# Designs tried in a protein design run: designed miniproteins, single chains, continued (5). Part 103

Each design is a single chain, and the fold is of that chain. pLDDT is the mean over its residues in the fold that is shown.

## One batch from the design tools (miniprotein)

Design m19795
Fold by ESMFold2-Fast:
Structure m19795 (fold): chain A 118 residues (1-118)
Amino acid sequence: GSPAEETLRELEAIIAELTRLLSEHGDTLSPEVLAAVERVLGLLDEAARLVREAIARGVPIPPELQRRLVEAAREALELVREYVEGKISEEEFLARLNEIIARLEEVIRELRALLAAG
């Protein structure tokens, strides 16, 4: 497959794993943590939708943008894993996840601009 198809597969795998973690641990999470993880899932779903649209339309996604997206997604998954394992405080978790959310929002903005220009 293309690099974009590989990026899409990695995003879909991360979304599935985050959804599984929320299903298994959601009842033990604070409302603030739950809302933040749900926000990440919404952003990753939107990113996957935009990547699918780019593939369908034959719009090339710059390799740097794909790398930034996958790195942010992987970091979000690892951070959620560390939190549910009790390795990180809620305050540190929320601070670090909010930085990842800002990075995902920037990547999504760039993907939307790319598709609007194509």
Scores: mean pLDDT 91

Design m19796
Fold by ESMFold2-Fast:
Structure m19796 (fold): chain A 67 residues (1-67)
Amino acid sequence: APSAEAAGVAAALGASAGGASAEQANKGHRMVYEAGPADAETAAAHVAAGGASAEAKQTARRYVELA
């Protein structure tokens, strides 16, 4: 599994690529980082909890899986 930092960065980049605003991507990054090391599904759930769309959540999941 990626580190909390790597997962946070990957989740933010994926959320942004999936249409999330910079604010939503940054919120998702912080939630993933503060929660600690996470699998792709957990990281995607944090992105969704930060207000991002289902598309942004799905893209974030993909990016974390590739990290």
Scores: mean pLDDT 75

Design m19797
Fold by ESMFold2-Fast:
Structure m19797 (fold): chain A 98 residues (1-98)
Amino acid sequence: SELEEELERVERVVEEIVRRLEEAGYTEEELEKLVEEAVKANPEETAQALKAFEEEVAKNDRPAFRKALKALFLARAGIVTEVLEPLRKELLAESAAE
């Protein structure tokens, strides 16, 4: 049951990330272009992170999950932080309340 509860929590976070990105006007195609630009800006530093990210994306055959993983990669690179910063604050507040 703990594994099922964790999966439900992950799916909720993924759905929230996708919702916020869609409201901000980001499509999966636009997120892919931003990933390519981030890699080109710093190929040596991002190469290992991109490889690990691609391995995780390949394991998940859900469009929403792949979009969320791309958004998390871009947020780590500082590109989509404006969209995800409010969500990060909300998640930290929820963790503090538990």
Scores: mean pLDDT 65

Design m19798
Fold by ESMFold2-Fast:
Structure m19798 (fold): chain A 67 residues (1-67)
Amino acid sequence: EEAALEEALRNIELSIEDFLGKPVTEEARKAIREGLERYRQLLAEGKQDEANLAVIRGVNEAIKLAE
C-alpha cells in the first residue's frame, strides 16, 4: 500500500523533473503526496472520477510550486 504510493510519487517526481529540467522542491513533493493520499481516500469512498482529479490537481500544483 504505502510502498505503491511511494513508487507512484517517485514516478511523478521523475516525470516533472524531466519536464522542468530541474529537481522538484519539497513543497512540490508535498503537493504530489497530498494528491495521492486524497486519491486513495476518494477511491475508498467509491468516487473514482474525483480520485483521478485529485491526482491531476496535485501534479498541477507541484509543477506550479517547482519554480
Scores: mean pLDDT 77

Design m19799
Fold by ESMFold2-Fast:
Structure m19799 (fold): chain A 56 residues (1-56)
Amino acid sequence: MLKISDEEWEELLKKYPELRELLAAVASAPNDEELQRHAAALNAKIEELVKEREAE
C-alpha cells in the first residue's frame, strides 16, 4: 500500500467492507497479470473513496 498508510487503510476497510474482498482477490492472485488487474480495481476504488472523504 504505497499510496496510503496502514492506519488509513484500516479505516477504509472498516467503513467499506467490499474493499476487503478486493484486497483478498489481490492477495490470492496467482500471477502478475491477475495481480495487476485486481490491484488496479482496488486502487481505483480507494482513490474514489479517499476523494469522497476529503470532500467535506
Scores: mean pLDDT 71

Design m19800
Fold by ESMFold2-Fast:
Structure m19800 (fold): chain A 53 residues (1-53)
Amino acid sequence: SLSELEKEIRKKMEEASKLTPEEQQKVGDEALKEFLEARRKAYREGKISEDAE
């Protein structure tokens, strides 16, 4: 489910806070890309109609 992916993103953000600002931007961008793609797949399969949970 997407809620678990959201938790993964949060954990990566917390770890990235210990990195340089440049690394934080990269981690955030990559995590966002993965989240959006996961939502797209879930929507395509008809499991989710919205970008929530």
Scores: mean pLDDT 68

Design m19801
Fold by ESMFold2-Fast:
Structure m19801 (fold): chain A 117 residues (1-117)
Amino acid sequence: SDLLKQTTNKIKQLTTNFFKSLSEDERFKVRTALTNPTGLKNADTYIKAREVLSNFLSSDEPTKSDLENALKALQTLKSLLPELQKVYNLSDDVKNKLQNLLNEQINLINETLNQLS
């Protein structure tokens, strides 16, 4: 579906814009949080959510089911933000930018799913 491909590309663009908005030091901390989840109490939940999103974003032909699974993964990551902030010592500015990113991606997926209904 062209709509599904457009939505996936917009989600990728939001992520790119987020990283461009960060300083070098902030970007390093966020990348550390993405690659070293072993310090988290909910590490397994975080890893699974990250794998779902990685698979979705790397798909050339995303399905409605992929988008629904990506939505659940984003909601899971949003719920883990307080733990991520504490474990990786993210500033309030970085945490707020990450929260805004996740909210925009969640809203975009919900809008797309409503158009497919």
Scores: mean pLDDT 84

Design m19802
Fold by ESMFold2-Fast:
Structure m19802 (fold): chain A 109 residues (1-109)
Amino acid sequence: SRAEELLERARRAIEEGRLEEALRLLEEALRLAVEEGDAEALGEVTRLAVEVLRAALERGDWELVARAERLLERAREAALELGDEETAKLALDALIEAGVALLREAVLK
């Protein structure tokens, strides 16, 4: 499917450190997964979005962090609608980790 093609391209972009391109590809893949009700594709979008979030946090790229958080919130909502508790939990756990990191950064300033 087109979603699978976008996910393969997103994986390569992450491996090459091209996080902004990876997010753009994942945003499109999420849209398609939601339109098709594709729980497998949604799970893969969520896993790759977590990788992007963690890499953005390590870089201190707060714009990419915010963008990845928005993607994960949308993925969590979609997973809940599809009854995919595992994917919803993965997204929530990543959002909590990011929230803790952002609070810590604010306190250390």
Scores: mean pLDDT 87

Design m19803
Fold by ESMFold2-Fast:
Structure m19803 (fold): chain A 74 residues (1-74)
Amino acid sequence: SLEEFYEEALKKAREVVDRAMAAGLSPVEAVILANREVEKFLDEKADEIPKDELLTIGGRVLAEAARYVRERAA
């Protein structure tokens, strides 16, 4: 389902943020790495999900990843 793709992408993004920040990288660097992981995941799913839904999921995941980084940086 679309929700399962969203949850999988978000989990991958959060894992990247957790590893980056644990390694001492800045919040900005963590966001950049999370965005790259999300882009890679969405590209891998491009043929499985309609493009408009894929873009919507991507936008939601990127917004939540940025929020997650802000919460951890506070």
Scores: mean pLDDT 83

Design m19804
Fold by ESMFold2-Fast:
Structure m19804 (fold): chain A 57 residues (1-57)
Amino acid sequence: LEEELRRHLREAGTALQNGDKSKAAEHFRRAAELAEKLGRPDMAQVLKEAADILEKS
């Protein structure tokens, strides 16, 4: 779970560097689900907000 969370955050960063906001949002949403499973609800909330912002922009 921790390894998977780190991977999704890294891939979200790469997507942002490439200007792919939609792909970045998907990775942030997956990272948020993993953060919830890890018992980090505050982190999950921040990641969901990041995904929402990217999808609206």
Scores: mean pLDDT 82

Design m19805
Fold by ESMFold2-Fast:
Structure m19805 (fold): chain A 113 residues (1-113)
Amino acid sequence: AMKEAEKLAEEGQKAFLEGKYEEAIELYKKALELAGEDNAELLLKLGSVYYKQGKYEEALEYYEKAAELAKDTDLKLYAGALLNMSEVYEKQGNLEKAEEYLNKVLELQKEYK
């Protein structure tokens, strides 16, 4: 199961890099189904594909779920999800939220220096 999920995630990454966003989403969703729905890295990758499609609301949903799962286990992934949410808010014209989330990332960097 895990080896199959890893292969699907690798094929999803390849599709994403080739601009095949719908294929990347399908492959990452299949990987998530096999790896378990609470795989923060796969959720972050899914959010990034939706972001590239300009589907900012869907991107936020996946980034928020990834951040919630990573906040106590993977600080780097948590910070990455917050930074990606900042970028989505900027694309939506919500500059106040974009700055709020960027400041959260900067404070995390100070805490772990």
Scores: mean pLDDT 86

Design m19806
Fold by ESMFold2-Fast:
Structure m19806 (fold): chain A 89 residues (1-89)
Amino acid sequence: MEVELEIPLDATVEEVVRKIREALNDPRYRPVYDPSLTVKDLLEKEGVEGLKKFLESFIPPRYPDAKVENVEVDEEKGVVKFTLKYSEV
């Protein structure tokens, strides 16, 4: 399956984690992260590839084939769009 997600550049890591958990229907997942970081901060430091790896780190182990693809920064809207791919069992 594929889910397209859209997250504001000013969103905190906590909001990003919540969005991913909601998309995967897994409220029990508890990732370790720095809640003070924003999506924009990650893009400035690590670029799109670093953000992709960061987002993938929040995917629960129960979805071992899940990955983040098609990361796109929309500066005019102030958002980042990405596709979460995973298999439903």
Scores: mean pLDDT 70

Design m19807
Fold by ESMFold2-Fast:
Structure m19807 (fold): chain A 65 residues (1-65)
Amino acid sequence: MVSKQVGLMILGVAAQNEGYVKDVRFEGNKIIVTVKEESEETREVLERLKKAAEELGLELEVEYE
């Protein structure tokens, strides 16, 4: 079984590398994603992360700069 946090971290880092997300971190069972500005593309990325987190039984929290 793959670590749930590792899978979500990989997706978060991919979003960060494309400039959609400024930072990604974990706090317990929660993944926290920091977004500089919300765009249509960023919203799609966040929706994919939210679905992935829900499938893994984790919570997604979005912070805006």
Scores: mean pLDDT 70

Design m19808
Fold by ESMFold2-Fast:
Structure m19808 (fold): chain A 69 residues (1-69)
Amino acid sequence: SYEELIEELAELLSKLSPEKRRELVAEMQRRAQEVYDEALRNNLSDEELEERLMRVLEETIERAREVLE
């Protein structure tokens, strides 16, 4: 669920240094902005926008896991 993904991301971020946490959050925000910009250009549906934003969240979780390895 969305709540489970958010809880997992929060837990992973808590294990990172403040520097790495800021970097990862900044990258996630930039990627989310790219999705919004694409949605505006291509008239994406709310469903497609939500799907792409969820993907950004999932990829951020994967990146956090990689940093902790």
Scores: mean pLDDT 83

Design m19809
Fold by ESMFold2-Fast:
Structure m19809 (fold): chain A 65 residues (1-65)
Amino acid sequence: MAEFEELKKRAEELMKKASPEQQKTLQTAVDFVNSAMANPDNSEAGKQKALEYAKATIKTIEKAL
């Protein structure tokens, strides 16, 4: 989905500015969404919750930078 692709691109950009600890947090959030999107048993609501979680994590890191 385009929304997830935008999320990955944003996380990658932040990783270039982030500390190693923040980079690990961003990677974990992206991996979580990727797993949720790849699982055919997940509902659309489940996929949206994963995206919301990752967006919240990205906003937290952005505020720290």
Scores: mean pLDDT 78

Design m19810
Fold by ESMFold2-Fast:
Order: structure tokens, then sequence, then C-alpha cells
Structure m19810 (fold): chain A 63 residues (1-63)
């Protein structure tokens, strides 16, 4: 669920609510992408570290 995923990303990753919402949207729209591919795309768009972004994708997909 978008709202649950956004709250998790804010709490675990220190993301803004807008960044968290974007991360959830990326994961939902790209179920065929690897965690690494999604993390790199998110990092490029938001400026967060690639390592942090990949970790957040993995955490979100574990929901």
Amino acid sequence: DLAVGAQLAVRVGGLTPEQAEYLVELVEKNPDWSDEELGEEFAKKTGVSKRQAIGMVKALRAL
C-alpha cells in the first residue's frame, strides 16, 4: 500500500514524504526491475546514496 510504504521509507531511510512516495511509485510501476536498478534510478532522481536507495527498495519489497 502506497501510504504504508511511504511511512516506512521516511522512518527507515530518512526520506522526505515526497521522496518516499516517489520510491513506492517506482517499485509499483517497475516490478520487473532489480533492486539495484530501482535503487540507482531513485538515487539519480533524488540525490540519496545508491547504497541507501537499494536498501530502501529491498525493505519496501519485503512488505
Scores: mean pLDDT 74

Design m19811
Fold by ESMFold2-Fast:
Structure m19811 (fold): chain A 100 residues (1-100)
Amino acid sequence: SNLEKAEELIEKARELLEQGRKTGDKKLYIEAIRLALEAGLLALKSVEDKEKLLRIIGLILRIIGLLFEAERTDDPAKAAELAEEAIELAEEALELAKES
């Protein structure tokens, strides 16, 4: 299901975040945000409730903003913070989709 795929993507994103913290590789944080975005889009596809649909769209737009900010920053610590926030937003989107 789309929700099972979203959960797998969130798990992979958290693994990339942990690997990035160990190596300092900004590319891993960017990849984690991209996986969080994909998970949010899969959560959106699973929603039947219009109110929850609009809330998930808002979360996806925030993840997109975090992706652009992470790509522009030269600070790996800031990129890690942006990746953690993106994963948390994707987890919120998944929870909303499960409640539908």
Scores: mean pLDDT 89

Design m19812
Fold by ESMFold2-Fast:
Structure m19812 (fold): chain A 73 residues (1-73)
Amino acid sequence: MEEEIERLTREALEKIKKALEAAKAGDYEEAVKLIREGPGFLGILAGISEATGESQEELVERAEELLKKLEKS
């Protein structure tokens, strides 16, 4: 179970990193797809924050910026 949780956390981390990269490149459809298809949004953020040591606040700000871009478009 621990190995499965670790693998899922790593996959979630990769997905959100790709989503942020896609958003920076202007590919908002890919960014939304990666966020939507992963575990729940908060679960992804918690896993990434724990794995990378980055603050959840910073990750939330980046995600909110991405979502606002999509709403405007």
Scores: mean pLDDT 62

Design m19813
Fold by ESMFold2-Fast:
Structure m19813 (fold): chain A 83 residues (1-83)
Amino acid sequence: MVEKGREAYEKGNLLEAADYFAKAGSKGDVEAAENAGRAYYEAGNYEAAAVAYRYAARLYREKGDEEKAKELEEKAKEAEKLA
């Protein structure tokens, strides 16, 4: 799943990449959850980017990475303003 997301991203298929990364993130891959937010943002789907970044922030917070969680919350708020 993560490999397919990376391949789609490299080919410029940003929405397909975001979908693969989001599925990996939903299964506990915190880095993939963050990558889903980035791919949605680059694709111009700001609503999906905000949702994905907020989800990634929660996963990082559960792992004790509060600094990374705050960065992702800021990215989610920026995406919400563009949606």
Scores: mean pLDDT 82

Design m19814
Fold by ESMFold2-Fast:
Structure m19814 (fold): chain A 86 residues (1-86)
Amino acid sequence: SEKQIILQAIGLALQAIGIELDTKNPLEIKAAELLKEAALAIQRGDIEEAKRLIEEAKKLLAQVENPNPDLLILVEKLQELIEEQE
């Protein structure tokens, strides 16, 4: 349902904020910011912007030798949520 998708998107945005506050790696901080913005884009129904932001976050995480697994899970959950809206 639309309400469930909105609540999931808000939850994922809050998870991104939590990861951002706990990380000191500049690439991971930027990735968390982008994933927060992607979650908020999903909440607004801006799926193309959400996809763009997720792609940019993935490019940053690919540069990290041992990326935070919570960021990788967040990417996966955001992509799943987009699939549910299409």
Scores: mean pLDDT 88

Design m19815
Fold by ESMFold2-Fast:
Structure m19815 (fold): chain A 62 residues (1-62)
Amino acid sequence: SLEEKARRMLESLKAAYEAGDEVAIEAGARDLGLDKEEIVRLLEEGRYEELLQMILEALKKK
């Protein structure tokens, strides 16, 4: 489902952020058509439900 795909993407972004893997975050942002700086901000602040909703909406538009 799109929700399961979005949750897997969120876990990948969380792991990349914890590892300091900026290249992986940039690639994820480009694939989703989202702003990298906003993704990093939400991850830094632990606002995971908001980021999950953004990922879900991005996937629906593809």
Scores: mean pLDDT 84

Design m19816
Fold by ESMFold2-Fast:
Structure m19816 (fold): chain A 76 residues (1-76)
Amino acid sequence: MEPSASKLLEEAKKLMEQAVEAAKKGDFESAEKKIKEAQQKIDQYKSLTPENEESQETEEFFKKAKEEVKKIKEEA
């Protein structure tokens, strides 16, 4: 496995966690920026490797994180 590809998924997960945390603090601009960066990391991973269970799980986690950020923003 290429280290760069696995690093992209790990970075995307960290960015998603940071986005949710930023949203909880009321920093929705930073949260949306982190979500955008996570999306870029996932898109880069998909460009480098065929879809697999890990990429599908990460994409589902990403969708959940986006929904969580949106819900926090909407409830604020």
Scores: mean pLDDT 77

Design m19817
Fold by ESMFold2-Fast:
Structure m19817 (fold): chain A 114 residues (1-114)
Amino acid sequence: SAEENVEALREIYEKYLSPIFKELGEIHIEMWRRAAERVRGGDAAAARAALDEEEARLAPEIIEAYIKIAEEYKKQGKLDSALALLQRALDIARKFGDEESAKKVEEKIKELEK
């Protein structure tokens, strides 16, 4: 469920990220909730625009947070989980045209795939 997914994200941030990344994680979860509520209210275009604006503003920090969580999963031998998070970071970087972050994430993905 959506609530179970939110709790899982909170647990990951609490266990694997510094306080600053935990704050960014809370902001990301809140953005998702607000966008979902607006879509349910019938204002899908405005909700999408608001989410895209917030994601664009926070994209570098969100990408770094995913990279840090992925590195922690890599250290634990959870390579599939690490790869999934790096793929999400890559999708965000590409969505907002952040070529520098995209290249950095692609190099980390390549290192996991050998």
Scores: mean pLDDT 70

Design m19818
Fold by ESMFold2-Fast:
Structure m19818 (fold): chain A 85 residues (1-85)
Amino acid sequence: GPTQELYEAIIEGNAEKAVEAAERLSRLGQPDLAYTAGLMAGIELAKQGRVETAKKVAEALRKSGTPAAEAAADGLLDGIKMVTG
């Protein structure tokens, strides 16, 4: 579903697919699921040393301006902070 697709797109660094999945979650009224997917993906990318990938995807998500895309970007950055301090 869109939550898993969002997580996978973020892990792959595919900003376009991440935005597409987040916009679908916005239409479904599911920003909390988008935040959780972003958070989990941010933690994983930070553990892999892929902080720049995570920041680039977060910027693309913020440019979407939809509630779930903004929530996913917030989750991504929070996930990085949990690993990096």
Scores: mean pLDDT 91

Design m19819
Fold by ESMFold2-Fast:
Structure m19819 (fold): chain A 63 residues (1-63)
Amino acid sequence: MSATERARIERVLAALRELGLPPEVIEEVEALGRDPRATPEHVLTLLRENLDPETVARVLSHL
């Protein structure tokens, strides 16, 4: 994972925390941020499976 991709995951984590999302979702995104093989697309898949479409759109607006 590049420095740019790592920065995007960090911004997603910040947005998730500000939106008050469940700790388990935040922990899963953080785990993806620690995986050098993870991509932003993996994060999007996780968010889409655990959150409603409006919340996903809000998180994506911060990327």
Scores: mean pLDDT 72

Design m19820
Fold by ESMFold2-Fast:
Structure m19820 (fold): chain A 95 residues (1-95)
Amino acid sequence: SDKESLELLKQGNELYKQGKYEEAVKLYEKALSLASETQKPTILTNLGRAYVKLGDYDKAIEYARKAYELAKSLNNTVTASDASGVLGLAEAYKA
């Protein structure tokens, strides 16, 4: 459910703030499996951020790109901008 997805997203964000990026990824992946299409761009963006911190720039690019495309299709300009920022950051670190 969306409520369960949101709670997992909040828990993942708390782990991310603590530098527990692998644990945050696991909660974000679970949140993504329970999320509606409208919630997915935010979770995909957070997965991208976490993979940047883990040094997995290919996965960071993949998730940020998915987040950007989905956010654009939903006319969610704020999340599209956030996802674009993560994409640019991951590409810069890979270069």
Scores: mean pLDDT 91

Design m19821
Fold by ESMFold2-Fast:
Structure m19821 (fold): chain A 62 residues (1-62)
Amino acid sequence: SAAAAQALADALYAAGRALLERGRELLENAENLEQLAEGIGLILAGIGLGIEAGLLSGRPPV
């Protein structure tokens, strides 16, 4: 249903933003390559969820 698609899009958007915030914190405080790689991975995952949310809602992605 359209309502279910919108709810999923909203959830993906919120999850994506949370991943972007956590990734940024890891990158700002990275002391080694493992932490830097983890931060980058979270940023990429957050971007991916934002794109998915945009496609599901029919709105431009961010």
Scores: mean pLDDT 80

Design m19822
Fold by ESMFold2-Fast:
Structure m19822 (fold): chain A 56 residues (1-56)
Amino acid sequence: SMFDEELRRQYLDDLGLANQELVEEARRNGWSRQELMKRVNEKTDELEKKRKEKLE
């Protein structure tokens, strides 16, 4: 549905912005690739949980 498509788009936009912010923070703080990947995975899980709460 259009509603589901809009929620998915917002999720992807939020994920993209969060990932950009984490990459900038990693560059500023000198994080390793492993540290950055850990933070990205944690943020992805957080956003996915919020998305599921809105749908279910």
Scores: mean pLDDT 76

Design m19823
Fold by ESMFold2-Fast:
Structure m19823 (fold): chain A 70 residues (1-70)
Amino acid sequence: AEELLRRVEELAREAGKAYLEKDYEKAIELFEEAIRAAEELAEKAPELKEVAEQAKEEAEKALEEVKKKL
């Protein structure tokens, strides 16, 4: 469970780095992966559902902002 949470955090961090480097295409791909990982976390670890849902929401908002830069 914690390993999947760490993966979500790593994907979000990498996506943020890509965004800061203005690699918007890569940032989009990484945020989409983070959203999928957060969805899987919510399904596999109900005890972490609130954290997973918040991570998904943050990644979705970031994804929309990145898309506006294209």
Scores: mean pLDDT 81

Design m19824
Fold by ESMFold2-Fast:
Structure m19824 (fold): chain A 68 residues (1-68)
Amino acid sequence: SKEELVEKGMELYKQGKYEEAAELFSKAAEQGDPFALLNLAMVYQKLGEHEKAEEYAEKGIKMIQEKK
């Protein structure tokens, strides 16, 4: 489930495995989880990819707004 992807991604993030965490968060985001997009933004900040981080944060906020 997308919840399991987020949990495993967070586990990898805590281990410093940012690229692997991003892969799992991307899969969760593809399943419509806006929280996973915000987690991707945090991962890309850690990787120094600030432009990508901003893009994912904006996309996540937009998806949250689309809910209502």
Scores: mean pLDDT 82

Design m19825
Fold by ESMFold2-Fast:
Structure m19825 (fold): chain A 94 residues (1-94)
Amino acid sequence: EEAADKAVERFLKNEEELDRLTQELISLLRKIDPELAKKVEDAYNKLKKSATLENIEEATRLARQAVDALRENPQEGIKLAEELIKKIDEIAKK
């Protein structure tokens, strides 16, 4: 069905974007807080095992906000990265 094909394309595109943003976030965090960078990597690996389209889209949104914030204000970026980890842990528990 046309709607199902579009949902699959949307999922794959968001998964690629999430991977790109997560790798960028990890790279930026390693220079500031290597322990937090490791927690983001571990959280992302858990998310990949149980992800829905809605969860991928939400994680992508949070990862983008964290990356943007780290470039402007590292303290806010760290807080957003912690929020991303918490959100992924909640998803993995459900």
Scores: mean pLDDT 77

Design m19826
Fold by ESMFold2-Fast:
Parts: C-alpha cells; structure tokens; sequence
Structure m19826 (fold): chain A 118 residues (1-118)
C-alpha cells in the first residue's frame, strides 16, 4: 500500500536519511502517481540534499495535484528559489503563499529577507 511506503520514507527523513527516504517516496508515487503527500515530502528531501531544481519540480507537481490554494508548497518553492539565488522568483512565490494565507509568519519573514537581497 502506498501509505506504508510514505510512512517508511517519513521515518527515514526524520533520521536525516534523505536519499533512502526518496527511494520510499518513489515507491509510494509508483503505486499512486497522484499521492500529493509523497511528491511534497520528496521535494523536501531533495531540498535537504541541496538539489533545489528537483525540489522545485516536486513542489510544482504537488500544486498541480492539490490546486493553487496550497500555501505550504508556495513557501517551499520560494525557499528553493531563494537558495538558488533567484530572489525575484522567491519573492513571487512568497507573495503567492501570502495570497492564500496572509498571516503566514514564515512567508512574511522570508519575503522581507528576499526583498533585502534586491
């Protein structure tokens, strides 16, 4: 069952075993290609590995599955672009997160930091 692989991946992620976590998230996705949680968690694991382009792809897939009201995926897209030095894209996605959740403290703080880089 896809949920079993997701949980095994989450346990590995919690141990800092990001590459092994991705293997289990891939197994979950293989069983359920529209499993948004597996795509989202895979993106987070790639982010922790410094593989920001792969993280971006997985967060974009999460938004396609869950729709544009996912503020958390927008925050994480902004963070990934920020780490790549693309501050204009980071600002764009933090603003999208704030359109969904105007009081999100992480998005507010990260938006201010990204604007200081310009």
Amino acid sequence: EAEKYLKEGEDLFSQGKYEEAIEYYDKAIELNPNYADAWYNKGQAYFELGKYEKAIEDYEKTIKILGENNYLAYVNLGQAYFEKGDYEKAIEYYKKALEVDPNNPVAIANLAEAEEKL
Scores: mean pLDDT 88

Design m19827
Fold by ESMFold2-Fast:
Structure m19827 (fold): chain A 119 residues (1-119)
Amino acid sequence: LEQQARSQLMAGQFYYKQGKYEQAAEYFKKAIELARLISEDSDEVALALRNLGLVYYKMGKYEEAIEAYEKSLKIAPENSTAYLNLAEVYEKMGKLEKAKEYREKSKEIAEKLGITPRA
């Protein structure tokens, strides 16, 4: 089961790298489903949700991207990259004040953890 969840996650990442976002999304959804059978709050669920959010963002599905990133952050609240990803989505939607808020939150977490936020 754990190996099956990881296999789906790897398949999703493979299709994402090829620009096949619809297929990538399906594999990440399967990875989330399988990982949740082990633990609803696992790092694997958080990672798969963040990857699904990135795929939705690439597809222009900004509302779905936000939902996926927010669900990932509920599991892993100290993920500076997920806050940066949320900022990028809000920026694309023209919600510049909200984008600024999330970029500042990303920096706050990165400084606390000694990690440089990814652009």
Scores: mean pLDDT 83

Design m19828
Fold by ESMFold2-Fast:
Order: sequence, then structure tokens, then C-alpha cells
Structure m19828 (fold): chain A 62 residues (1-62)
Amino acid sequence: MDLEAVRIGLAVVIATTEDEELKKLAREALEALEAGNLEEAKRLIEKGVELDPSLKPLLELL
């Protein structure tokens, strides 16, 4: 589990994506992760992976 790498990955998605739904999911996942809610963060990242499969490595780090 590498929470720092997951935070960085989510921050990059928020900064670079033009997809408003993906950006919202990434923000909510980052907020859940900062709150210590790993189950919620994982659930939100799984939804993000359905929109953008390139996010799948973030699940492996969590």
C-alpha cells in the first residue's frame, strides 16, 4: 500500500483531465483518502477506472 503514490496520481488526474465526471471522482477519492476512509477511496477509484482504465495501477497501490 503506497498512499503517497495514490495521492500524487489522483492530483495529476484532477489537474490534467478535461472529463468533469472523472475530475469529480478523483477529488472525492482524494478527500476520502485524506480522511482515512480507504474503502470509500477504493470504491471511487474503481468507478474512475471504468471511465479511464489507465487509473487501474492506483488500485494496486491502495
Scores: mean pLDDT 81

Design m19829
Fold by ESMFold2-Fast:
Structure m19829 (fold): chain A 50 residues (1-50)
Amino acid sequence: PSVAVGDTVTLPDGTTGTVTALVTSGGTTYAVVEYPDGTQAAVPVSDLTV
């Protein structure tokens, strides 16, 4: 699936969030996902559902 900044995604734990950034580190692309409470987490894009 294509993940872009501004997309609403579902995390592996079932929480939904909004992608704020995409970063590549060590050959893996991570999405920085902002939770509804304002916290953020970096999650591999392969672990996200859009």
Scores: mean pLDDT 78

